# Designed miniproteins, single chains, continued (3), part 32

Each design is a single chain, and the fold is of that chain. pLDDT is the mean over its residues in the fold that is shown.

## One batch from the design tools (miniprotein)

Design m9151
Fold by ESMFold2-Fast:
Structure m9151 (fold): chain A 73 residues (1-73)
Amino acid sequence: GLSEELAKLQEEYREAVAAGDYEKAREIAEKAHELLKREKSEQYLVAKEIGEKLREIGDAIDRALAEGKLPPG
């Protein structure tokens, strides 16, 4: 799964850096980035929509608190 593949890439990255192979380390970092982008692509829209809704709720609460409409806590 994603966590297992990322753990393997993190270990390979650490080994490359320890060996002074920064070109290899960069390649591994790019692979990890592509993997994350791909894995999140299917769930990205759902996560984005939830994030936007939570932000709107937070903004509304902050506004109400600033206007004295809701008690803190």
Scores: mean pLDDT 65

Design m9152
Fold by ESMFold2-Fast:
Structure m9152 (fold): chain A 88 residues (1-88)
Amino acid sequence: MAEADRLLLEAARAFAAGDYEKAYELATRAAELAEGQARAVALTLAGLAAMELGDYEKAAEYFRKALEVDPELEDAREALREAEEKLK
């Protein structure tokens, strides 16, 4: 398994377990190593973990980065709207 794929799987497991700090760290590392769709998924997961940690500014940043990779990512677009609403 490529290192990026391994980190993304571990990040997803940490997120499912409620370990949002670990999910964020692993997802950001996966995004640095991944390209294309895998990078977009890793950036989205990093944003979701930041949302759960209450860091809405950082979450919005990661969702915007995911949308730069894939503008058709509905999950990232909806999550960005939620993060921006929390910042009002």
Scores: mean pLDDT 86

Design m9153
Fold by ESMFold2-Fast:
Structure m9153 (fold): chain A 58 residues (1-58)
Amino acid sequence: SEEKKKAEKELAEGAVELAKKLGGSEEAIEQARKNAEETAKTLSAEEQREYAKGLKES
């Protein structure tokens, strides 16, 4: 759904921002994005939004 795709994008963006904050290499940042995309496929849109909030506060 459109809502699920937006949640997936927000989760991926949150993971990338966190990886950058932690001083990750370009490879680490790319891996974080891929991990977030894989995680998003297993979660509902609501679960993805909650996960993204957690990343934002880390």
Scores: mean pLDDT 75

Design m9154
Fold by ESMFold2-Fast:
Structure m9154 (fold): chain A 67 residues (1-67)
Amino acid sequence: SKEAKQQLLSLIGEILRLIGEIFDLELELKRAKEEGDEEKAKELEEKIEELKKELEKLMEQLRSIEI
């Protein structure tokens, strides 16, 4: 249905947004580690882990639609 298609597209859009945010933070983490900023690296690792958990949750929702 059109409604199911819209829900799927919205979910995919949110997943792509989170992937982009994680990618940006991982680039910042790499730079922080290269600069020896251990405190910033720790903060970035914690943020990345939080976003990865949210991504896993959205991917589980996506899998439920494909069943």
Scores: mean pLDDT 84

Design m9155
Fold by ESMFold2-Fast:
Structure m9155 (fold): chain A 71 residues (1-71)
Amino acid sequence: AAAPADAPEPDLELVARALIEQARKAFAAGDLETARAYAERAEKLLSKLEKPDPELLAEIKALKAEIEAAE
């Protein structure tokens, strides 16, 4: 393999947080489609974690609800 077989899980949470920030930025800019896409990506990424942060999951759900209400 070209990469190590074992890798730390914390990186996935950091990526998910970054995606949530991108979704917030897009939402603030009025790009509801882009905001939804980032929120969906963050949610799917967290679903791949063994123990996803429930706070992040709640934040994503709240953000998706805000985007839906704004559309």
Scores: mean pLDDT 75

Design m9156
Fold by ESMFold2-Fast:
Structure m9156 (fold): chain A 56 residues (1-56)
Amino acid sequence: SAELEALKEELRRLEREGVRAVIEGDEDTLAQYQARIAALKAEIERRFGREALEAL
């Protein structure tokens, strides 16, 4: 679904930004991305099931 694909793209974007924050040494920004990633994964699993996360 378009909604699931949008959530997956947002997740991938946040994961890339998190890696960038690690490289730059920005621990506050990293913590924010980790929290958002966890929340988004929980939303994907809640709404579309665990199998949707595996198809990232």
Scores: mean pLDDT 80

Design m9157
Fold by ESMFold2-Fast:
Parts: sequence; structure tokens; C-alpha cells
Structure m9157 (fold): chain A 79 residues (1-79)
Amino acid sequence: VEEDMERNREQYVRDAEAAIEEAKKLTDEYLKTGDPELKVQATNKTVAALILAAASGDEEVLQRAREVAREMDKKIKEA
């Protein structure tokens, strides 16, 4: 078991940020194409970002993940 708590936390933050960016990208592509596969992928990446952000214990990245989830829901419902 890795006991480097700071290193593990930083990795979760990086993974959460990557998932946030991918979720944004997939949401934008879905809005351009209407491809339901992209909607599923965007939703899955948003969920992954929230889980990773929660695991990191970083309130700022968790807040960003929550904001992206709200924006995704709004954009998809308004499309």
C-alpha cells in the first residue's frame, strides 16, 4: 500500500482535472453533433471527475467538478 498521501492526493487531483477537461470536450462535441455516444461518454467522464475529486480531498477541484456537472446538465437539456 502506498503511504505517500501527498503524492496520491496530487495524482487524484491530476486525474480529476483531466476528467473535467475530457468531460467538457465531449459535451461540446455532443452539442455540435448530437451523437448519443458522446453524451454517454461526457456523462461517464463527469462522474469519474466527481469521484476522483472526492477521493483527492481537494475542495477546489471538487467544486470545479460539480460546476462542470451542472454546466453539462444545463447545456444538454437546452440543446
Scores: mean pLDDT 79

Design m9158
Fold by ESMFold2-Fast:
Structure m9158 (fold): chain A 88 residues (1-88)
Amino acid sequence: AEEYVEKGLEAYRQGVEALAAGDTEAAIAYLRQAAEYLRKAAELASGEEKLKYEAMAYGALAEAYRLAGDEEKAAEYAAKAEELYKKA
């Protein structure tokens, strides 16, 4: 899980930096990559850590969908992330 968490957080940071630079396409790609790594981390984790990493993955995916203009999917995944954070 540790390796995937580190890669996921690094990709998320790169996505935030790309967005700050105005590169929306790169931001979407990095956020999707962050979600994928965090999802893999969740698969290897258990208990509260699993819920935390799943929540982080859904959060990154929600941001990616929002930037891509898919507001419905963005809202859906943001709600999933918030619900998991409440359970963790």
Scores: mean pLDDT 84

Design m9159
Fold by ESMFold2-Fast:
Structure m9159 (fold): chain A 70 residues (1-70)
Amino acid sequence: MRELELRVLRAILGGPASARELAEALGVSVSAVSRALRRLEAEGLVERDRRTGLWRVGSREKLAELAAKV
């Protein structure tokens, strides 16, 4: 996994967050965070709540699978 994708995933594990909040916390651009979130979303690791606009953990099962490889 790319370093930024891992950092974004770890931040979301601490709680749901917007792309702006993640960009501020990680010291990167909103565009970079959005790109990482889209890649994680494609893998089913995170998803966006359409009501709140916040990003959250998508699949606990896929996340556990990833953790088992580390």
Scores: mean pLDDT 76

Design m9160
Fold by ESMFold2-Fast:
Structure m9160 (fold): chain A 55 residues (1-55)
Amino acid sequence: MSQHTQNLVALGKQWIDDWGMSREQVLALVRDLARKEGYSEEEIEAILAAVDAEL
């Protein structure tokens, strides 16, 4: 897993634990952030799969 993907996993866990966000809300926000960073849809799906597996 890349450092960026690991950072997104940590951020997602914090959003669930500290702010009570649902898994679906976290994955939607991670998708939006990855898209803004310029990742392709294929790369975004890989990042989401990794984040989802670690949540």
Scores: mean pLDDT 79

Design m9161
Fold by ESMFold2-Fast:
Structure m9161 (fold): chain A 75 residues (1-75)
Amino acid sequence: MMSEEELREAIENMEKTIEELKAKHADDAEVQALLDEARKKVEEARRYLEEGKLEEAMKFLQEAGALIMKAIQMT
C-alpha cells in the first residue's frame, strides 16, 4: 500500500506529466480530451488524499494513469 507521502509525490508527478503532454499535443483535440479527463481524476485523487482517504486517492490516480497511457498510445 502506498504511503500518504508516496501518493502526494505521485499526484505531483502526474500533474507535471499531464501539463507537458498537453503542451506537446496542443493541436490534437482527442489527446487534449483524454488529458483533461486525466487532470480531473488527479484533482479528485488530491481531494481524497487531503481527506485522508488513501485507497480512494490511489484508485483515482490509477484511472488517471490509464488515461495518460491511452493518450500516449494515440501519438
Scores: mean pLDDT 83

Design m9162
Fold by ESMFold2-Fast:
Structure m9162 (fold): chain A 69 residues (1-69)
Amino acid sequence: MVLDKDSLIELLEEAKERFGRVVTPEQLLAFLTERTGDPVVARVVVHELEKVFGKEIDLDAAIAHLRSQ
């Protein structure tokens, strides 16, 4: 399954409500795997965000980054 940008933004907003503004790649991977049911898609998304943000993913910055794409 391909996760569209709007769906991903909604999932990141939910992750922020659950974990706070900053998450680790491991926290985000577990969350996205749970919500999408697709660990491959979750891994791809987390890898792309980790490439930009490193080991401390600022969810506000990640959402802004996705909105700018």
Scores: mean pLDDT 81

Design m9163
Fold by ESMFold2-Fast:
Structure m9163 (fold): chain A 56 residues (1-56)
Amino acid sequence: SMEEKLRKAAEAYARELAPDLTDEEIQRIVDEVLKAGAKTLDEIYDLVEKIIAERR
């Protein structure tokens, strides 16, 4: 599904930007991105970057 594709992309990108975060922390970011209503890969990438920047 598109939702599964977006979830996997969010997880991979979050791990790339923040390799020091735990699996639990990565999944919290992924859930937050999807809850925000991201519909495209570009929206996923933008939201992942924003959330990680806000937490650091």
Scores: mean pLDDT 82

Design m9164
Fold by ESMFold2-Fast:
Formats: structure tokens, C-alpha cells, sequence
Structure m9164 (fold): chain A 74 residues (1-74)
């Protein structure tokens, strides 16, 4: 099971991803900032999978995929 801190960190990552996408649509964040966010999310997901936290890793991977889909659409 995820700790309360881990659940809050996941919820924060999901909120931050939604805000980044909103700002990107408004032209307020660079493609480089979005690529950096993808790299960080992918790295965190890999560490969570190594720790056996597959559901948490999948949630972060989904956020990375949202940012990658936006980048591919531009």
C-alpha cells in the first residue's frame, strides 16, 4: 500500500501535469520544460516500479504520456 505522503506526491504530480498542459496551451511554458517534466516523471516511475509500486508507477507514466502526446501534437 502507498503511504499518505506517497499518495499526496502522486496527487501533486497529477495536478502539476494538468497545470503544465494548461500553461503550454496558453504558450506560457517551453517544449524544453515539458520534455524535462516527462524525463522526471519517467525517472520517478522507474524507481517506483523497482520498489514494487506498479500502480503508482503507472499513474506517473500516464502523466508522462499526456505531456508526450501534447509535444507530438505540436
Amino acid sequence: ALSAAEREALATAERDTAELLRLAEAGRVSAEQLRRAVEMLRGMAEKLRAAGKDEAAARLEAQAERLEAYLASQ
Scores: mean pLDDT 85

Design m9166
Fold by ESMFold2-Fast:
Structure m9166 (fold): chain A 60 residues (1-60)
Amino acid sequence: SFIDKLIEFFKKHGMEEKAEEIKKLSQDNSPEARIRLKKLILEAGVEMGRQAVAEHQAKQ
């Protein structure tokens, strides 16, 4: 699932606490948990995109 891929992404980048937080938040139905989970998803997406762009463009 998408959540499992996010967990693996954070683990791969040494952010095991964030990976565990995502796992817990994905099982929590509170509004606060949903907001936090969305922020973590956005952070992961931005970082993955940044890495892909950096690899493609190389050092100018």
Scores: mean pLDDT 74

Design m9167
Fold by ESMFold2-Fast:
Structure m9167 (fold): chain A 74 residues (1-74)
Amino acid sequence: SEEAIKLFEEAIKLLEEGRYDEALRKMTQAANLSPLPASKAVALTLEFVSAVLEGDYERALEIAKEMLELAKKA
């Protein structure tokens, strides 16, 4: 869970820096290591990927922060 939290934090930083391909990789790694239920992790990851592909980086950032908060509380 600690590793997942670090990867979510890195993904958020990469998004803020406009490094979207690296953010996608870190986000996927974080989701796979996350203590979140698999169904919830998959759903949020798909929403995140969709937001990035649509160029909705504000929405992608919101989803990444939501996943980070959920991982911290699990």
Scores: mean pLDDT 80

Design m9168
Fold by ESMFold2-Fast:
Structure m9168 (fold): chain A 57 residues (1-57)
Amino acid sequence: GEALAQAVLEAFADWPMELVVAFVERELAKAEASTDPAVQARIPEMRAALALLRGRV
């Protein structure tokens, strides 16, 4: 959600928003392909963060 979206924005402050969104989309795709339950447990938070970031484009 918001905390992850904010952390991504702070980490990539110098990046165009379109590239930030593309980065998060790639990380979400990797998480969805993962068999690790701890990684899969973070997918809803990553999806919420991606939706917030897309709303800023």
Scores: mean pLDDT 78

Design m9169
Fold by ESMFold2-Fast:
Structure m9169 (fold): chain A 77 residues (1-77)
Amino acid sequence: EEERRRAEIERRREIARDIVESLRAMVEAIVNLIKKRNPNPTAEEQKELEEERKRLLELIRRAEERMREALREWEEE
């Protein structure tokens, strides 16, 4: 019984990791798309791209925190 519960917890953690990894891959795809659209960027455009990348990574960090909280609450129930 407890062994099956641990296996289920591990599986849910694995799914959460896959979701976070997919979100990070999405950020890379977006950054690459922007770079491809602007092959000769100005200093200002480079700064905007860097700020946008930071914003997307921050959103992923918050999503990861929310997933960890949801898993923790589920484990404690």
Scores: mean pLDDT 77

Design m9170
Fold by ESMFold2-Fast:
Parts: sequence; structure tokens; C-alpha cells
Structure m9170 (fold): chain A 114 residues (1-114)
Amino acid sequence: EDKLIETLEKAAKDAESQGNYEEAAVYYLRLGSIYLKRGEYEKAVQYFEKAVEYAKKANNPELIADAYTMLGEAYLKLGEYEKAVEYFRKALEIDPSNERAKQLLEEAEKKLKE
């Protein structure tokens, strides 16, 4: 579905150029999620890092927490367990009620003990 990716990349860059940082963060989260699902974890990290950047520029704590959670998940899939733990903790500092971040943190911590 290269057409969907091209559409989302254009939408993200258009939102970024217009100062619509919240929309840019959402589009970069969607792009990262597509690459995560495809097993392209390094590409997913790059898009989730952009999602964090624009969520911060948007001053949207929920988007920052979501972006940190997804970045942690991508690092978990890469076997970068210490980085995964770091980002899940950052997500939980912003949103302690984020159940996904809590569950993935427990998974990453278990991997570090193996």
C-alpha cells in the first residue's frame, strides 16, 4: 500500500509546513505504526521520533505520551530493551494511566532479566 504511505508522508509534511504540529504528530504516528506492523522497526523509530518532536511542539501531553509509548514499542521489537524501558517510563511520567505503556514496560523489564 505504497499509495497510502505517500499520501500520509505528504499530509505530514504539509501539516508540518503549515505549523499544524498536532496533525503532523498524528500523521507521523500513523506512518510509524504502518512500518512497525511491516516489521521495518528502524523506519518505525524514525517516524515515531518525528511524532515525539511535533507532539512536543504542539504542547499536547497525550500525543507526547502516545509517541513515547510507540517509540518504546519499536525499540522493544528491535531488542533495544534498555531504550524501550526508558521511553515507556517517559510515557508513564506524562500519563500514569497509560495501560499499554505499563504492560509494555513490564514486558521490556522481563526481557532485561532473561
Scores: mean pLDDT 89

Design m9171
Fold by ESMFold2-Fast:
Structure m9171 (fold): chain A 55 residues (1-55)
Amino acid sequence: MYTKEDLEVLKEIVKDTIEEFGNTEKVIESIKEGLKTSDLTEEQKEEILKLAESL
């Protein structure tokens, strides 16, 4: 289970990924696949997806 600190680290990784590759459909798809295999809650997954799509 992800802690609050783990979630913040994951958000930074997502930000870095979007900065490097851009907010493209393929990058968002890759993030979704990573989230699908994670132990994150549905709310945490939604929060990260909203962040990625808003960048």
Scores: mean pLDDT 75

Design m9172
Fold by ESMFold2-Fast:
Structure m9172 (fold): chain A 81 residues (1-81)
Amino acid sequence: MEKAREYLKKAEEALKEGDFEKALEYAEKAYKELAASENPDEELLRRLAEVAQRIIEESEDEEIRLRAAMVLIGAAALLAV
């Protein structure tokens, strides 16, 4: 899960800078890596959900918020299994 962890780190850094578009791009990449894994890391899924939730709360862009909501739903679904 090295790629997912690296993408999440970059998403978290982009969030600190207020770059929601970049944070979302990295969150979507992290989601794809986690979704492709047979045993996705629960810690990474929780971090992804936190990133997506924060984008939803802080971004003023409706499209970015909707895409982040899809990432949050996907991460929550994988975490619930």
Scores: mean pLDDT 85

Design m9173
Fold by ESMFold2-Fast:
Structure m9173 (fold): chain A 99 residues (1-99)
Amino acid sequence: GWEKIKKTLESEYGKIAIEAVKKMLRAADELGEKSIEVTAVAMYLLAAVIDSTSKEQIIQALKDALERVKELAERGVVSPEAAQKIIDILKEAIDKIEK
C-alpha cells in the first residue's frame, strides 16, 4: 500500500536511490548523451524504487539498472564515458545502502 511506499521513499536508502536517479540523468546531460534509453533506465529504476518494500529490493533495482547500462554500452547506444560515469554513480549508491 501507499504507507509502505512512503516509508521506503522517506528512508535513508530510498533517498540514496532517488539521488542516484538524479545524478545519472545529470551525468548523461553533462556528457551530451540525450539518449531516450538512459532516461528509460532512470525511469525504470525510479518505478522499481517506488514499488520496493525493502532495502534488498532497492539494492536489486540498482543492480538491475547497472546491468541495463552495461547492455546499452555493449550495444553502442550510450558512449563508454557516459556508461562508466553512470555505473560509478549506481555502484556508489549500492555501497552506501549496504553500509
Scores: mean pLDDT 79

Design m9174
Fold by ESMFold2-Fast:
Structure m9174 (fold): chain A 72 residues (1-72)
Amino acid sequence: AEALAEEARRAYEAGDYERAARLLREVARRVEEEGPEVLMREEGLSEEEAREAARRAAERLRELAREAEAKA
């Protein structure tokens, strides 16, 4: 997930906004799917807190994808 986020940042910096938007959406999906488990392990969050945090992070990533797409 972090590697894809880094690729998204590089694409955005290169002005490849369509690629950045696609990568950001993929990161958002992975954050929602895998993020709760990671947050529970790494941060010691409860299952409810981890799911909520992952959902909010994914929503922010989708918003960034929309902004990148608008620049393309």
Scores: mean pLDDT 79

Design m9175
Fold by ESMFold2-Fast:
Structure m9175 (fold): chain A 66 residues (1-66)
Amino acid sequence: SLEEEIARYEAELRENPQNAEALTNLGKAYAAQGKYAEAIYYYEQALKIDPNNEEAKKNLAEVKKK
């Protein structure tokens, strides 16, 4: 479930707050729930760590249109 995925990625971030992959995946999970403000937050955090993450850039642009 999306709730289980969110819990898993939150646990990964507790172990490693600089995990850009986990931040991007949290953004995707929140976007899938229609929680676009939360999705934007996590994509922006991912891009602070990895500014060249094309997936996070593309997904952020798409969510901002909502």
Scores: mean pLDDT 86

Design m9176
Fold by ESMFold2-Fast:
Structure m9176 (fold): chain A 64 residues (1-64)
Amino acid sequence: SELDRLDARIAELSEEIRRLERELDRAVAEGDWERATRLAEEMARLGDELGALLRERDRLRAAS
């Protein structure tokens, strides 16, 4: 279903964000502030995409 495809993408983005969180923690621990800044910016972009997908999921559930 469309919900199944959407849930799969939400799961993939959530895993990518968790991976970036681990990389960000490591960059901060190593004092690599340039890398930390880039990772934080990428996480913000993925977070915005995740938010949009969650809203779309809610719309589809409400329409059912």
Scores: mean pLDDT 87

Design m9177
Fold by ESMFold2-Fast:
Structure m9177 (fold): chain A 77 residues (1-77)
Amino acid sequence: MEEFFEKLAEEARKAGDKLGEAEALKMLGELYLKKGDSKKALEYFEKAFKLAEEAYPEKKEELEKAREEWEKRAKEA
């Protein structure tokens, strides 16, 4: 499963699709969160949010709020 999303992220990167790459990295974060690896989950979420902010700077506030929710879930898991 991780391998599938890693491939999606790589293909999005080759295509210059920052949003697609961010979505794939977010899914990797969700998978690591389900596996109990909150450190890896947070690393992937941070990278995904950075790429999403680069693609949509106007949504920075919304993205930061989403990041805070995921960080809370990872800490409380």
Scores: mean pLDDT 76

Design m9178
Fold by ESMFold2-Fast:
Structure m9178 (fold): chain A 69 residues (1-69)
Amino acid sequence: GVEELLEEARRLLREAGASEEEIERIIKAAQDGDAETVERLLTRLVLAGGDPALIERAGRLLMEAIRKL
């Protein structure tokens, strides 16, 4: 369900080097159905040196979670 997608996305973002504060902001945007904010925050993580492959996988899970809301 949505909760499992969000939890796996949290794990991937943490592994990619995101802080807990950054993860919470992204998850909240996804829970709000705000795909634009999710995409913007993920882009900032990549620019800050986060692992692009892990961030891309997290992004796919977050977008799937938004579609299931």
Scores: mean pLDDT 89

Design m9180
Fold by ESMFold2-Fast:
Structure m9180 (fold): chain A 99 residues (1-99)
Amino acid sequence: MNGLEAIVTMLLATALSFATPEEAERIAKEVIDRVKEFIERLDTADQDPGDPRHGPAPPLSREELARVAKRVLDILEKYAPESLQDEVKKARKELEEKF
């Protein structure tokens, strides 16, 4: 278990590959919504982190977080139902426009 992106990629690809069409659509839609929310958070994080923290530097940089989001979108492009492919491409374009 080395990287969050590797685990997320494996689990998402597996879930979508073995899901029924209804379940695959539901999973893909939920993940797309989460990715969009994540992209919005990355945009605002550039201003101020909000909470003061005493710990070490954050475990993931903005670049690493964006890379995870891109990896998730790559899996969705390959495994998501055709009905959601436009939504996946829109999320990917939004990520590219913000970074």
Scores: mean pLDDT 69

Design m9181
Fold by ESMFold2-Fast:
Structure m9181 (fold): chain A 78 residues (1-78)
Amino acid sequence: MLTPEEAEELRRKAQEAAMAVPGVTDVKVLVDPERGTIGVHATVADPSKVEEVRQAIEKALREILPDSVRVAVTATAA
């Protein structure tokens, strides 16, 4: 279980990392402290790049987040 402080820190890091990916227009981050799960949903400007952007976000999050945290990344076209 994540503390409120850990959840806020992880949410901030996830949002920053996802927003840094080229082609992202919007990011929604959901943290489940009880399950230690972070969900990221990105809106992508180019429909043909949705999967590429999703994979880039997932990779970025895996580099910055602890292995104990479950990460789920989804993306849709704007």
Scores: mean pLDDT 81

Design m9182
Fold by ESMFold2-Fast:
Structure m9182 (fold): chain A 93 residues (1-93)
Amino acid sequence: MLEEEFEKYLEKAEEAARAGDAEKAAEYMRKAGELAAELGDSRLVARGIGRAFAIAAHLADTRTAGETDPFERLRALSEALNILVGAFVEGMK
């Protein structure tokens, strides 16, 4: 089912984010956004946005491993949010 394909893209985005690969995570988030737009399902849009926040947190944690400065950690989270939420929204165009 297309909903299963959508969930698989979110899973692949999370795996890429945990590996620190922002480019692959963004690519999978964009593909998830494309499916959400194609299906016209507001529930998938809400799920995609929620997962983008969670995946951004994983990317930021991976990129700031060993960093003790809370401001640098917040900066990484802000950047990861812009990348992953932005990619999902771009996919919806």
Scores: mean pLDDT 83

Design m9183
Fold by ESMFold2-Fast:
Structure m9183 (fold): chain A 55 residues (1-55)
Amino acid sequence: KKEIQKEIVEEALKKVKEGMSITEAVEEAYKKALEKGLSEKEAREVAGEVKKRAE
């Protein structure tokens, strides 16, 4: 569960480094987390972590 969250965050941060906007990466990470079976609360935590670490 924590490993899945970490992988989604790292993938989103990699995309930001490759030129994706922080807003797009946050939205993509949120959707990816839901697709992987994480709860909406957990998906919001993943999105928040991407935003925090990308800033």
Scores: mean pLDDT 80

Design m9184
Fold by ESMFold2-Fast:
Order: structure tokens, then C-alpha cells, then sequence
Structure m9184 (fold): chain A 88 residues (1-88)
């Protein structure tokens, strides 16, 4: 289903964001740009909104200097996005 595909993409972006968060803001920024592109290309309003939400959280994360704060922000945002997609 489109929901399962969107959930899989969100899970992949969330995991890549967290993996990058300890090491490099630039890695988180790359994931943010990919999430925004997926949001821009999505025709489903729910998926579009959730991917923009994830992209914004990734952007906020890469602007933080503390890797622990980046991880915390991304863990919460990813949980919220995945929960929203599960309810669709």
C-alpha cells in the first residue's frame, strides 16, 4: 500500500538521520534535503505533510551543535511521523 511505502521511506530517513546525528550536521542536512524532495513530490496531503514535518525536524537537528540534542529531536519526530502514518 502507499501507506506502507511511505512508512518505509520515513523509517529509512529517520534511521539515516539518527545515524548521522552523532557525527556530522552535514549528513543530517543531506537527509533533510531528501525528505523535503519526497514531500515536494508527494501528491497525498497526509504524506506531504508528514514528510515536510520530518524534513523540518532534520533541519532543526542539523542546526544544533550538540549531537545528543540532535538525536533526541529526531527520535521524537520519527516516532510522531510513523505513528501518524500508522493511523492513515
Amino acid sequence: SEVEEAKKKAEELFQRGIDGARESPEKVKQVAEEAKKLADESKNPLFKGEFYGLANALKQAYELEDPEERIRLLEQAGKDVLASLDRA
Scores: mean pLDDT 81

Design m9185
Fold by ESMFold2-Fast:
Structure m9185 (fold): chain A 60 residues (1-60)
Amino acid sequence: MNPALLAALADAARVAGLSREEVREIVERAKREGWSPRELAERLGIDETTARGLLEALEQ
């Protein structure tokens, strides 16, 4: 996992009041279920740009 992704996960976790592991699990579910960056941002209480970055970093 790259340092930028780890930092983004940590920041999202702080904002959402969750652990980094919980945020990662939510992002992986969002990818599986086809959530938009906006929907993920609303779920975690973060900005859409950060949510987009999280989805893209885990995209394969």
Scores: mean pLDDT 76

Design m9187
Fold by ESMFold2-Fast:
Structure m9187 (fold): chain A 75 residues (1-75)
Amino acid sequence: ENALKEGKELMDRGLEAYKAGKPLEAVDLFIEAVKAYGKDDSPEAASNAVAARLIAVGIALETGNEDVLKKVNEA
């Protein structure tokens, strides 16, 4: 499914951004992964969207930036 592939590519890019010391870029990519998985109603897509959202929340909390946390909560 295209949504599952798109979400996986965004998850991989988010992880690389985080490893490169770019947590704000990583959060944006994980939020985009949540949106990509949200286009697919399958249980697999729903599970992957939850995982992406939890990772984004974790990174946002590490940054201590309220605007980043608000962005994740609005996704």
Scores: mean pLDDT 82

Design m9188
Fold by ESMFold2-Fast:
Structure m9188 (fold): chain A 68 residues (1-68)
Amino acid sequence: SSCTLTVKDNTTVTLTCSENITKVTLLNGSTINCNSTKLTFPLDNLPIKITINGETIDLTTNCTIVFK
């Protein structure tokens, strides 16, 4: 799966993936259960890991970052 982090106005980060995200781990260690290809987070609590189709993806090494 491919994922992109888009930073907008230094306030929010949007995570967009080609497949449904079922779980997200945030920088503060909290976890969120979800079912979406697109999620938005505050810049002070970035997503660091996601689960897609039972596979855990580390976003610190496996994600394209775009600034807008």
Scores: mean pLDDT 78

